Designed miniproteins, single chains, continued (2). Designs and how they scored, part 82

Each design is a single chain, and the fold is of that chain. pLDDT is the mean over its residues in the fold that is shown.

## One batch from the design tools (miniprotein)

Design m7031
Fold by ESMFold2-Fast:
Structure m7031 (fold): chain A 65 residues (1-65)
Amino acid sequence: SMEEVEKFLEELERLGVKAVLGLVSREEAQEAIRRGEELLKSIDDEEAKKRLKTAIESLREILSQ
């Protein structure tokens, strides 16, 4: 559902902030990315997919820095 996606998006945003501050382990961030990728496989809503995909890519970018 969109509500489930929105809740997870908020979780990813919080993790991104913590990752920039060095407060998130690589394992924790990788697990969040994995969960997001699994959620993407179950979503048919194009808007939800786009938002979730963008959030996952943002977290990956932070981890690569």
Scores: mean pLDDT 80

Design m7032
Fold by ESMFold2-Fast:
Structure m7032 (fold): chain A 75 residues (1-75)
Amino acid sequence: AARPAPRLAVSGSDAAKVAKAREWALEQAAAHPDVDFIGISENADGVAVGALLRRVEDPENGRPVAEIVKTFEVE
């Protein structure tokens, strides 16, 4: 069976840009099937920035933490 699709969190002020960013995030998910979370948000300059994250366990306390797989900007 294929891995479950990663969780997506996409935010922005423009609905069309949010839709485009979400579609782009799905393409990134297909390219990186080992990620658990993709987040995209607008920075202070209005640029969409994102991160692909993998959930791992902290070896010292066993709690889930996020490992950054890739960061990116959507122009």
Scores: mean pLDDT 70

Design m7033
Fold by ESMFold2-Fast:
Structure m7033 (fold): chain A 55 residues (1-55)
Amino acid sequence: SRMETLERLNEALQKILELASPEVAKEIAKKVGALLSRGDYQGALDYAEEQLKKL
């Protein structure tokens, strides 16, 4: 569901904020925000999880 996707996205973003530099976190947040603004919730989650794997 959308709610489950958003909960998982929130968890991924919290981990990114803990592990990434402020500059990297800002760039990830910008892309996630763009995906969310167009209603691409799954794409936002997939992108955040891919970035988290690189940290």
Scores: mean pLDDT 85

Design m7034
Fold by ESMFold2-Fast:
Structure m7034 (fold): chain A 76 residues (1-76)
Amino acid sequence: MAIELLKIGIYLALRREGVSREKIEQVVNFAAELLKQKLPLEDMEKKMTQFARSLGLSERAIEAVVQAIRNAVTIS
């Protein structure tokens, strides 16, 4: 299911960028909630970027999350 691919993709991307496990879990849970709301991909990207920035993630980590969302949604 797309939600499982989204979760694993975000986890792997943020782990690679050195983001703490606690913050990764917060981002993954937020992404899952956005997907459950049936939001368009563009709206998910915007809301996720805002949330990740509020958690103090680097611009590179934010970009990695957005790319993981795009990849997961495109594949499934």
Scores: mean pLDDT 78

Design m7035
Fold by ESMFold2-Fast:
Structure m7035 (fold): chain A 63 residues (1-63)
Amino acid sequence: KKIEKYEELLKKDPENTMAYTLLGIEYYKRKEYEKAKEYYEKALEIDPENVAARVNLEKLLKE
């Protein structure tokens, strides 16, 4: 299960920006937009130049 896999990655490396971005995408697919936003924001806190997190956050905020 993708969400559980990415959560396990974060337990091993809490600064894994890819795992935060991927969790955001999975929650977006579930239409849990608030959780998706939180994960994209966490990825951008760690790496402000993360293009994937920025683009996905912009799409979510544009609505």
Scores: mean pLDDT 81

Design m7036
Fold by ESMFold2-Fast:
Structure m7036 (fold): chain A 56 residues (1-56)
Amino acid sequence: SAELEELARKLAAALAGLPRERLREVVTGQLRKAFPDAPEEEIERAVERAIEEVRG
């Protein structure tokens, strides 16, 4: 969803100083907590897109 992707982008940008693995863990955890009904695959896709957008 747009809200899930937007939150992923905001979190990835705010936490861009973390190592990639830690960034993935933190953003994934926050998305699961905020969107408990979202499929795991949707969360994983949003997290990876957000990390790539922030880091290139």
Scores: mean pLDDT 84

Design m7037
Fold by ESMFold2-Fast:
Structure m7037 (fold): chain A 60 residues (1-60)
Amino acid sequence: TKTAIELIQEASELYKKTSITDLEISTEISKLLKEKKVTNNSIEISKEALKLLKELLKKK
């Protein structure tokens, strides 16, 4: 089972496969990881981050 941090890192790796225009979103994901990584909401935030990434990838 992956931790919340590992899920966010996987999301960041997905962003690395997109164009440089997605750099700002990758920065926001990293910010969420730093601010919320130690809370019970970390898993929920990771799921929302992955959902956001999938939506952005579909729009590309």
Scores: mean pLDDT 58

Design m7038
Fold by ESMFold2-Fast:
Structure m7038 (fold): chain A 70 residues (1-70)
Amino acid sequence: SMEDINRPLTPEERQALLDAAKASKDPEVARILENAAQSPTRGVAILGLAVALAVSPHPEVEKALDTVSA
């Protein structure tokens, strides 16, 4: 729903993105995931991750998108 897409990320979603960023060995992937964690809404995080995947496919970014899209 519009309410679900425009809500802020939950603490758990934000922490999952930050943990994934910290675990990443790719500085570009880490930055993408950190930026997603700092997004003002779930929709902005989804859009940012989707754009990153369109530019360069990273399995870690795809997994992050799946996590915040569920």
Scores: mean pLDDT 82

Design m7039
Fold by ESMFold2-Fast:
Structure m7039 (fold): chain A 60 residues (1-60)
Amino acid sequence: AEALVHELRTLPGEEAAEAVRNAAKQLPEISPEAAEKAIRLALEGRGEEAARVVEQAVKA
């Protein structure tokens, strides 16, 4: 999950969104709702907020 958080802060929107889709398939802690929200935020250029959504999903 730490690698995904870093990617969300550094990658451009489309690549960050793809990283979330791939991670959600491998990490069951990332619910479909959390993945969808993080993807939307990443595509809007809100990578920091997308990273927080992923962190919260994994820690829950």
Scores: mean pLDDT 76

Design m7040
Fold by ESMFold2-Fast:
Structure m7040 (fold): chain A 98 residues (1-98)
Amino acid sequence: GEIPASLGLRVDLEELDLSNGQLTGEIPAELGNLFSLKRLDLSHNQLTGEIPAELGNLVSLESLDLSHNQLTGEIPEELKNLSSLETLDLSGNQLTGE
């Protein structure tokens, strides 16, 4: 299945682990509405498309793991807004941007 955009309505979520879920489709921009989120793990899926810039709105985020997907495009500059971020893993994708 795909990550439902309606998941972005669960604004009190502090952790979201959907790793190893065989998920397809794109990361919904609505996940950027999860302002309380401290950990997001979408690793080891089949997710496609680009990293949504709206993930830069997750100002409480301490850990972001999007590794081992089929993500393309550039790493959005907005991820620099993640001032609480301690760990970032974007490896095993098709990301560009030198």
Scores: mean pLDDT 88

Design m7041
Fold by ESMFold2-Fast:
Structure m7041 (fold): chain A 50 residues (1-50)
Amino acid sequence: DELLLKLEKELEKLAKEYGFKNIQELIDYLSKNDDEEIRKKIVEIHNKYA
């Protein structure tokens, strides 16, 4: 749970740095666009905590 909260905080920060309002908007964007750079950053964040 603590690691999950840290993961969510990092994803929220990433979303806002790319101009999205929240994680859900970032996920919705990725479902419509093949953005390899953002995908790679998400994987890197995930790997820090899992």
Scores: mean pLDDT 80

Design m7042
Fold by ESMFold2-Fast:
Structure m7042 (fold): chain A 71 residues (1-71)
Amino acid sequence: SMKEIAEKLIEEARKLLEETDDPEKRALLEEAIKAAEEAKKASEDPSRENAVKLTGHLLLAIGNILEAELL
């Protein structure tokens, strides 16, 4: 489910956040957690508008995690 995907992204970003002291990486991971939490929230409302929001927030979370790993 999309909620489960969002929860896994939160878990992964939090794990990465515990493993780094780099302030730039931490900022990206904190934004990733925020985006994944918004995605999880959107996943609980079965509307077309929330499906679009869910997709956008998931992509932002994934993008921020990848950017943090590439720094």
Scores: mean pLDDT 82

Design m7043
Fold by ESMFold2-Fast:
Order: C-alpha cells, then structure tokens, then sequence
Structure m7043 (fold): chain A 88 residues (1-88)
C-alpha cells in the first residue's frame, strides 16, 4: 500500500496532518489538498485522493479540524462512483 499525507500549519503554529492509505491494487488518479479557517476560528485540513479499482472510481477523503479550544478531531470518508471520477 501507499500512504498519502498532507501537512498544514495552523494560525497558532500547530502542525496538522491528514493521511489517506491506498491499497496496492488501486490506481491513483488525483490528489487534492485544501485548508481554511472557518468563522468560529476552527482550522481545517482536507486531503482527497481519487483512486480507480477496475471500472470503479473511489474518492477517499481524510480531514483534520483544530478547534479554538485546541482540541483536534479527525474523520475519513470513502465514496464509490462507478463510471465517474471525483476530485479531477
């Protein structure tokens, strides 16, 4: 497998890292990374990796949120789209 990582520095100087793991039988099509600070002061880092397995396109997304109180939350989502490409 291949591990994709995105890293960003928050306004407070804290390093955020988002990670997506791709199995060896998947073809990587595209990677997208973006970060932003929302109006509540939370800082967000999102990594999206579009992969292909056979005729299916899969969007793998991982995200990190740093809240104003210093707490960190993370999440991930995987969405399958036959005959369609997301994040490209």
Amino acid sequence: GTTFTATDTSPDGRTLTATVEVPDDYKVINTKTFSFTSTDGSHHLVLSVTVQKGDTYILKTSWVRLSPDGSVSTGSKEVEHPNITLGF
Scores: mean pLDDT 79

Design m7044
Fold by ESMFold2-Fast:
Structure m7044 (fold): chain A 59 residues (1-59)
Amino acid sequence: SGDAEAERLFAEARELVEQGRLEEAERLVVKGILVSTDQERAVAEARELGRLMREREEE
């Protein structure tokens, strides 16, 4: 389902953030939002990933 696919995309984005691959992580976050059927959950996950990306941006 779209929600399960969104969870996978957000998990992969988190791994990309850990690797410093912020541009690729951001693309997966956008895809996750687009395929999610639960927009409130998707926005919350995207907000958390955005915070992590800001922390990693200056590594």
Scores: mean pLDDT 80

Design m7045
Fold by ESMFold2-Fast:
Structure m7045 (fold): chain A 84 residues (1-84)
Amino acid sequence: MKEEIVKDFKDFLDTFVKAGKITPEQAEELVKVAKEYIEKNPDKSVQELYDIFVEVMKSLYDDFVAGKLTVEKFKKAIEEADKK
């Protein structure tokens, strides 16, 4: 289900919040962006959404580890992954 994508993403972000790499407020904003993207793309399958979020996470992993992630980078990565 699409809710599982959001849960998996939140669980992923929680690891970086606990590591002090992002703030709880930043994690909440990223989850909000992910939810809004899912809501705007009702015609996309669960698998297509998973593939997009996996690609986004791979592209941003170094930024997460370095504490350089921003909400704007996350939005841009979703846009780029959606374009393939």
Scores: mean pLDDT 79

Design m7046
Fold by ESMFold2-Fast:
Structure m7046 (fold): chain A 62 residues (1-62)
Amino acid sequence: MTEGQKLAEKVGEERADDFERLVTRLLLRPDTRISARELAEALGVSVGLAREILAFVERTLA
């Protein structure tokens, strides 16, 4: 199981499509700056989980 899949499980099934879409957009647009709070609101998750998602994206782009 990948890090992305573990994060998708934490986000939940109802938000899985939004999660995949947002992660894909962040990977395709590295210049896009989104805060953990903005991502948390967009996905309906905790700020802590949003920080984990952003850290995953940053590691993937590094």
Scores: mean pLDDT 74

Design m7047
Fold by ESMFold2-Fast:
Structure m7047 (fold): chain A 59 residues (1-59)
Amino acid sequence: SENLKKAIEGMKKYLEEKYPDDPEKAQKRFKELAEINLKLARWRKADPETIKLYEEAAS
């Protein structure tokens, strides 16, 4: 979903703006959130595109 891709990009930007002097912390928080959402997407049997977007975000 285009909307999901934009939501993931928006979350990444939000965390970068929240931790402007700590990019490693921003990236760690982003990956943690992506991993949680990936586990939930797999559990709820989301479509393959949704799972792939979270896998890419978590890597």
Scores: mean pLDDT 84

Design m7048
Fold by ESMFold2-Fast:
Structure m7048 (fold): chain A 71 residues (1-71)
Amino acid sequence: SKKIEEEIKKLEKEIEEKKKEIEELKEEIEELKDAESLEDILRLIGLKLRLIGLEFEIELKKKKIEKLKKE
């Protein structure tokens, strides 16, 4: 139905927005890759945890899209 198509489009847009956030986080992580200070190491850990969270959110949205496509 048209309503399912619109919901899928919304989820796909949200996934693309999360992918952009991931690319920004990857750039910040790369800048901190040679971190020697405790402060920079802790920041790097925080960024990596946020990256994992965003990847998990994307996988949940992908699973929802697959469920909607089977309706």
Scores: mean pLDDT 85

Design m7049
Fold by ESMFold2-Fast:
Structure m7049 (fold): chain A 78 residues (1-78)
Amino acid sequence: MAMEEFVEDLIREPLIEKVPKPKSISEAIGISTVYLLRLGILEEARKQGIDVPDELIESYRKALEEADKQLKELRKKS
């Protein structure tokens, strides 16, 4: 199953320790979009009974919150 294969690949990657600091609104949108999509896939996989580590979901939630905060700060300057 494509979702299960994607989740297995994400589980094998190291946890997100640091969100890159975006240099532009475009970069911030890109970072937020990637993390949002991955988090959504992981949460849907968990809902379907796939064993997704809590630490992985938490790392993506924290990364998304940081990316969204950076995006909002950049947008306020426009």
Scores: mean pLDDT 73

Design m7050
Fold by ESMFold2-Fast:
Structure m7050 (fold): chain A 65 residues (1-65)
Amino acid sequence: DKKLDEEEIKAIDEDIAKAIKNGHLEDMLTILKDAKKKAEEAGRKKLVEYLEKKIEEIEELLAKK
């Protein structure tokens, strides 16, 4: 369901913003990797693509610090 994926994406964006502000990026990376695995198993292609992009962005942020 596209609408459910968009709502979940919005909630994840808010959680990532809070993790960046509070320095919890490593914990957030673990959560996103688990979420991606579950989304792949469920065949939720749009959510998988979104999570893969966010995982890469967070890994880049951690590499710069």
Scores: mean pLDDT 78

Design m7051
Fold by ESMFold2-Fast:
Structure m7051 (fold): chain A 65 residues (1-65)
Amino acid sequence: GPADKEKILKEILEELRKTEKDPEFVELVEEILKDEEKFRAFLAEAERRGLGREEVFELARRLVE
């Protein structure tokens, strides 16, 4: 549900804040994943690929190409 989305998004953003020195990069990922359709597509792709936690963070980083 919405609470699960917010929890996952928060975990992704917190991990990116630890590894990325550019705060603008993290803000761009947040803007993309705040969109419910984009977030749903992101999660569906992660599930389709059977991604683990670290791999999900790498997928999120690729959104800012």
Scores: mean pLDDT 76

Design m7052
Fold by ESMFold2-Fast:
Structure m7052 (fold): chain A 69 residues (1-69)
Amino acid sequence: SSMVEKLLKEAEELEEKTRELSEESYRLDEEALKSSPEEGKKLLEESIELGVEAIKYAVEATVLRNEAK
């Protein structure tokens, strides 16, 4: 397999992780809105942490796709 194929496959795997983390982050954010202030704060903090991790993987995937060009 070419280096380009390897970079694209790795980017696709990171994009899938980004999608999964973003979906879980959204779910926790929605749950936080329905929760008590105390519980909502904990859920929001977890949502933010997952969102930051999703951004990290999305950036890495973009770098790999650009290297594949």
Scores: mean pLDDT 88

Design m7053
Fold by ESMFold2-Fast:
Parts: sequence; C-alpha cells; structure tokens
Structure m7053 (fold): chain A 56 residues (1-56)
Amino acid sequence: ALAVATEDQVAVASPPVLIKKGEKLEVLKEYEDGWAEVRYKGRVVRVGTDKLEIVE
C-alpha cells in the first residue's frame, strides 16, 4: 500500500532516517502496536502509523 507522511518523523533504522511531511512510503507490513514496516528510498524502516495516511 502507498502512504504519505502527515508530519516529520524519525524512522527506526541504523542510522536513523528522517522522513519529511509529504513524502511517499510503500507500506509492507503493519504491526499491532501502531508501527509499520515501510520502504523509503530503497530501505526498509519502521515508522509510527499515527503519522501516516494510507492512500493506496
């Protein structure tokens, strides 16, 4: 699924990745605790779903 960041956020990665408001992300998997695995610029990182809008 495609999602858009609704605000700036830091993805869980090594090193950490800053995702800016309005950037597009491919959602690969959603977790029960409000986290998702997303593909961002060729990397799989974890982000909070509360700061994403799923658009397709």
Scores: mean pLDDT 77

Design m7054
Fold by ESMFold2-Fast:
Structure m7054 (fold): chain A 56 residues (1-56)
Amino acid sequence: SPEEELRRYARELGLPESVAEEAIAIYQGFLDLGFPEEVALAIAKMVMEVEARIRA
C-alpha cells in the first residue's frame, strides 16, 4: 500500500515515525484535493527527503 511504502521510505531515510505519519497525512490530503495517487505519493516523498536533509 502507499502508506506502507511511505513508512518504509521514512525508515530508509532514518526519519522518526512522526515524520512518516506527517507524510501519510500529506499524501491523503492531496488525494482529497483530487490529485492523482502517483503525484500525491511523489509530493509526500519529497517532503520526507527535505526533512531528512534538514535533520542531517
Scores: mean pLDDT 87

Design m7055
Fold by ESMFold2-Fast:
Structure m7055 (fold): chain A 60 residues (1-60)
Amino acid sequence: MSEEEREEVLRKIEEAEEKARELFEKAREARERGDVKEAILLEAEAEVYLMHAIVLKRVL
């Protein structure tokens, strides 16, 4: 893997982890409002981003 390819993968990992964090925070806020359905959807979306980051870390 070239340094350029490695930097691109690291950037994508950071972006995915940041997106997951944002979505988990929104899900927590939705649960605090009693919006359980919205919270579940946001948590599911966050888990997709976390899985993406995990997969990228394994190929790095």
Scores: mean pLDDT 84

Design m7056
Fold by ESMFold2-Fast:
Parts: C-alpha cells; sequence; structure tokens
Structure m7056 (fold): chain A 69 residues (1-69)
C-alpha cells in the first residue's frame, strides 16, 4: 500500500467508528481510485458492499484486511 492509500483507509475506519458513514464512503472511494493493486481493490470492493448492507463491522474488518496487505 502507498502511504496515501493507508492514511485514507485508516481515516475510513475512524469515520465508521464515529458513525460517519458519508466520510467513510468518501475515503474508501478515494483509496479505491488511488490503488493499482488488484488484491487491495478486491478488499475495498468487499468493504463497499458491506457498507451498502449497513454492516459496518464487516466493512471495518475488510478495511483492516486491506491495510494488512
Amino acid sequence: LSEETRRLLEEAIAALERGDVEAAQRHLLRAYLLTSDEEVRAKLAEAGRALGRGDYEAAIAHLREALAL
């Protein structure tokens, strides 16, 4: 992960922990557009789908998985 992408994912997790879903969605979208790593993009897509379902715990888990790559 680039440092910029890592920062955006950390900010997305922090936003979800505060209940700021709109900020989390903006940070996730920016991270998705900045990354060229297919495996990272797949994890971000999973996080986005979890957000769409209102499953914020699953979204945070997928974002943490992306940070571990």
Scores: mean pLDDT 86

Design m7057
Fold by ESMFold2-Fast:
Structure m7057 (fold): chain A 73 residues (1-73)
Amino acid sequence: KRKLLREAAVLATAAALLAIAEGHPELGLEIVRAAEELDAERLRELAERARELGMEAVAELAERTAELVEEIA
């Protein structure tokens, strides 16, 4: 459980930093909040939003974070 929490936090942070670098800091903050709340459904919605914006790497990291959150919750 704690190892998965740490991995989810790392992936969510990486997604947030990439979103900030792409000019979408609001999306990055939402990804971190969804991960902290263990909200896998919200993380998947944010991943889809990132894909619509052309941020495939952010989308992949958010989707993987959602998978880890589902295992934790």
Scores: mean pLDDT 84

Design m7058
Fold by ESMFold2-Fast:
Structure m7058 (fold): chain A 71 residues (1-71)
Amino acid sequence: MKAKEHEEYVEKAGEALKKGDVEKAREYLKKAVEIAKEYLKEHFPEEEAKKLSEEVEKRAEELLKKAAEEV
């Protein structure tokens, strides 16, 4: 169940950020992004899945940068 796997890693990333562990948060977000990419590949045409995957990666990086600035 990809949705639950994705949510589990996002939740772990959030917990790591609360502890101030940006490295672990980045690792967990990377796992969540990998799961999201697989989901997109199954449900969208290859070109759209690639574009959406890049967007998901960018948003994850923005969240990590913003969290590091605010904490």
Scores: mean pLDDT 73

Design m7059
Fold by ESMFold2-Fast:
Structure m7059 (fold): chain A 69 residues (1-69)
Amino acid sequence: SEGDRAAEQAIRYFERYLETGDRQDLSRGISLAHRAAALGASRELLERVVELLRRAGVDPRVIDSIEAG
C-alpha cells in the first residue's frame, strides 16, 4: 500500500540518520512517518517507525501524533 511504502521509506531515512547523524534524513523520515500513519500503514511498520523515532531521541509529542494517525 502507499502507507506501507511511506513507512518503509521513513525507516530507511531513520536508519541512515542513526548511522550518520544527518538531521535532513531525520526530517524527511518524520514527514514520511506522518504520511504513513495518515495512509494507514500496517501496525508492524508503524511499530518499527516508533521504535526508531525513540532511538533517534525525537520529541515524544511528535511520536504521539504519529501513533494517533
Scores: mean pLDDT 87

Design m7060
Fold by ESMFold2-Fast:
Structure m7060 (fold): chain A 73 residues (1-73)
Amino acid sequence: KEADEALEKAVEIARKYMTPEEVEQLRALGEKAKAAGLTPEQILYVMAQAALRMGRPELAEELLKLADEIKKK
């Protein structure tokens, strides 16, 4: 449940920085991380690293910020 919520929030944020095609690539990576049993914070870290590799540092920063907010809870 928390993993699904984190993934969906990350995708919503990504839509502001990325094309629909890039968002689908990022979602696929997040879904793989979720399937591997990663925590919500770890899923966001994986997606942030992917965003950075895709040349979207502002998105990576927003995803790391979201991960820190979840970790605090």
Scores: mean pLDDT 82

Design m7061
Fold by ESMFold2-Fast:
Structure m7061 (fold): chain A 95 residues (1-95)
Amino acid sequence: SLSPEELHAEIAKAMAVMALAVTAQILRSKGTPEALKAADVLDEAADIVASSEDALEGLERAIKLLEEAAKEYPSVREELEETIKVLEKVKEAAE
């Protein structure tokens, strides 16, 4: 069985990946060029979180990637900023 710390980290990663996947699906359903490009960035962020040995490092890298995407794709900035807020809350819960 996983240690409590390892279980906590895996739950945080799973929650973050889920939030990123949900937002990517929302953006793909919008179908605008910026939304499709931002959805690809969300997939990259999910891969970063899932593959990171350190959950906090993975979350910090994903948040930074989404912050840059929010600057680059202003038409979907609101969706990206709301997802960043979710990742920040997951990070706070994970410590």
Scores: mean pLDDT 89

Design m7062
Fold by ESMFold2-Fast:
Structure m7062 (fold): chain A 72 residues (1-72)
Amino acid sequence: MLDEIGEKLSEAIRKDPELRELADQAHQALLAGDYEKALELIREVAERALSPEDAELAVKYAEEAIAEEKAA
């Protein structure tokens, strides 16, 4: 499920320069520790690239991954 959602996101980002820019910004925000901005950008990319159901799953998993990173 997660892997399939990741592949759908990667395909959409690869084909859409605007989504690629948003994904790059999300990645830079994650590297900088700006998790609030990263989650906002991840939600925007997911909502534009995926079905509403898949977008909610992608955002939930991103929130969980960030929470684990903060707890480490």
Scores: mean pLDDT 77

Design m7063
Fold by ESMFold2-Fast:
Structure m7063 (fold): chain A 84 residues (1-84)
Amino acid sequence: MEEREEERRRLKAGIYAAALAHADGASEEEIERVFLERRNTRHTEEEVRALEAELEARDPELAAAARAAFEVPELAEANRELLP
């Protein structure tokens, strides 16, 4: 289960970091770059929690949207691939 926990942390970090970049007015290209960089990096639970806390403090509505995006992308991809 270590691999699944690590992947969840990478996904959360990517989404929260991308949301923070969006809140800062970054370009679509920069937002995608930030997302991919974080998703390709190992993160601790503390690092993910810090990103979430920063986003909540800066933009609570965007934080809610980011949490919704985290919930859906992994499950949506799996469902699309499994549908006949």
Scores: mean pLDDT 71

Design m7064
Fold by ESMFold2-Fast:
Structure m7064 (fold): chain A 80 residues (1-80)
Amino acid sequence: GELEKAVKGIAILALEEEITGEEAGAGARYLMRKYGLSEEEVSLLLVEAREEILENPLSEEEREEYRKAGREAIEEGLAS
């Protein structure tokens, strides 16, 4: 779903050192508000996404799709 893509996107961008911790935090807070998630729930989803990405390499197509969703979540979070 859209939540999963955005969470994986934030995890990819953070792993690739393309975003700051503040930007990642902004994206996470946006997802908390949009989907009604607690800080603990979002933190768990981000940890699980990071572990999944590191264990199972993504296709270039999936990587770019998820990165786009993650950037959109971060931009929405920063605009709030």
Scores: mean pLDDT 87

Design m7065
Fold by ESMFold2-Fast:
Structure m7065 (fold): chain A 56 residues (1-56)
Amino acid sequence: MEEAIEAAERAALRAYLAAAPTQSLEESLKVAQDAATRTLEEAGLDVPVTVRAAPP
């Protein structure tokens, strides 16, 4: 599970950085969230994921 979370964080960051130059912040965050969700699902985890630009 820990390995899957780290992989999801990496996938989200990579997707965000790829999308950010050509898309809005909201769209870039959605792409990052989708990448994280897919990575977790591939690891056998069905967990809701939310990606944010900055924590409170």
Scores: mean pLDDT 71

Design m7066
Fold by ESMFold2-Fast:
Order: sequence, then structure tokens, then C-alpha cells
Structure m7066 (fold): chain A 61 residues (1-61)
Amino acid sequence: SSEKIEKLRKSIEETERKIAELRKQLEQTKDPKEKAKLEVIIGLLEVAKNVEEELLKKLES
């Protein structure tokens, strides 16, 4: 449905913004523990984004 497509597009955009913000934090972080934490969170958000992109692809196909 068009509603699901719009929701997924907005969700993908929000997740991309969050990833960008966390990557900026990662660049400025010197603590190995905090780096590892940020990398895990970024990885989880990348997976979430990929799932939403695949769902969007199916709805548009």
C-alpha cells in the first residue's frame, strides 16, 4: 500500500540520519570501549535499514 511505502521511506531516512550522527561520534571517540559500543549500535541500525529497504523493494515491485 502507498501508506506502507511512505512509512518505510521515512523510517529509512530517519535511520540514515541516526547512522550519520553515530559515525560522527565514532570519528571523535578515543575510548576503545565506547568505539566498540558505537560500532555495534551502527551495525544494528544498518541491519534495520537493510530490512526496511528490502521490504520497500518488495512493495514497489
Scores: mean pLDDT 87

Design m7067
Fold by ESMFold2-Fast:
Structure m7067 (fold): chain A 55 residues (1-55)
Amino acid sequence: EKDKLIEEVKEWTKHLPEEKQNRILETVRKLIAEGKTLDEIAQEVSREIERILQE
């Protein structure tokens, strides 16, 4: 199930608190299930990471 994308997202979020990382991974899983493109998923992940880093 796009294991490469899941591993990539884990690397992007490894410095975040585990709770926030898990939330982002949940979002990625949901977007994959909805058939979103890799670009759409990457953009959504980037937005969530940036939002979290600004909190």
Scores: mean pLDDT 76

Design m7068
Fold by ESMFold2-Fast:
Structure m7068 (fold): chain A 91 residues (1-91)
Amino acid sequence: MDAREGAEEALKGGTLAAREGTGRALVLGIAGALLGIGALFMVEHGIGTAEEAGRDAAAGGELALEAGRLAGNREAIEEGERGLRLGRRGQ
């Protein structure tokens, strides 16, 4: 459950940062969103381990957090922090 929730938060945070950011914030936001999607796909289809999905969710959340900081988007920062926290708990 934590890996899935972390992946959803990473996807949301990364998407928000990508929409409002440019340059590095856009790239990091896209990367965070893609890792969140990948982690969700793993959880949804039972691919890999919960630890692997948790790691991808945590990495996605970290990228979303950084992208949110660069974009100045508080919601993306908050969602990135939750994605990182939940992903780490899912490991």
Scores: mean pLDDT 80

Design m7069
Fold by ESMFold2-Fast:
Structure m7069 (fold): chain A 86 residues (1-86)
Amino acid sequence: EEEKIIEEYEKKVKEMLNDPSVTEEELAEFIAKLVLEAQKKGYGYNKTMKELDEKYGGEEAIKLYAEKLLEQKKEAEEKRRKEALE
């Protein structure tokens, strides 16, 4: 149920983070959809999102969470690029 849905979301996000063909825009769009669905059903997406939602609320929390994951995506892509060149 709630735990199962969150696990599925995290698995999908992890797959997208590790897939170089997935763009930052696609990742941000997907995360926004997941977080909105989770909030609509009355549960938090994960611990980080719950903390952001409690502190900032609603759309601002979603935006901040998406930005954080986009930064992680950029760092992962930059590391892969450097490793491929070495």
Scores: mean pLDDT 65

Design m7070
Fold by ESMFold2-Fast:
Structure m7070 (fold): chain A 55 residues (1-55)
Amino acid sequence: LSHEEILALARELRDQGVISEEELEALERFLSGAQLDDAELAKVSRLMAKVNEHL
């Protein structure tokens, strides 16, 4: 998946209530190269694992 496809899938999961708004925001910051805290990185890792499993 491309970067934009990953974001689109994450948004879809957020709309379904599987992922929180905070987790989506953490992913957007991560993909933009922003500095994240350990807690935010953990959220991104979980989100990415779910996105990958959805594939």
Scores: mean pLDDT 76

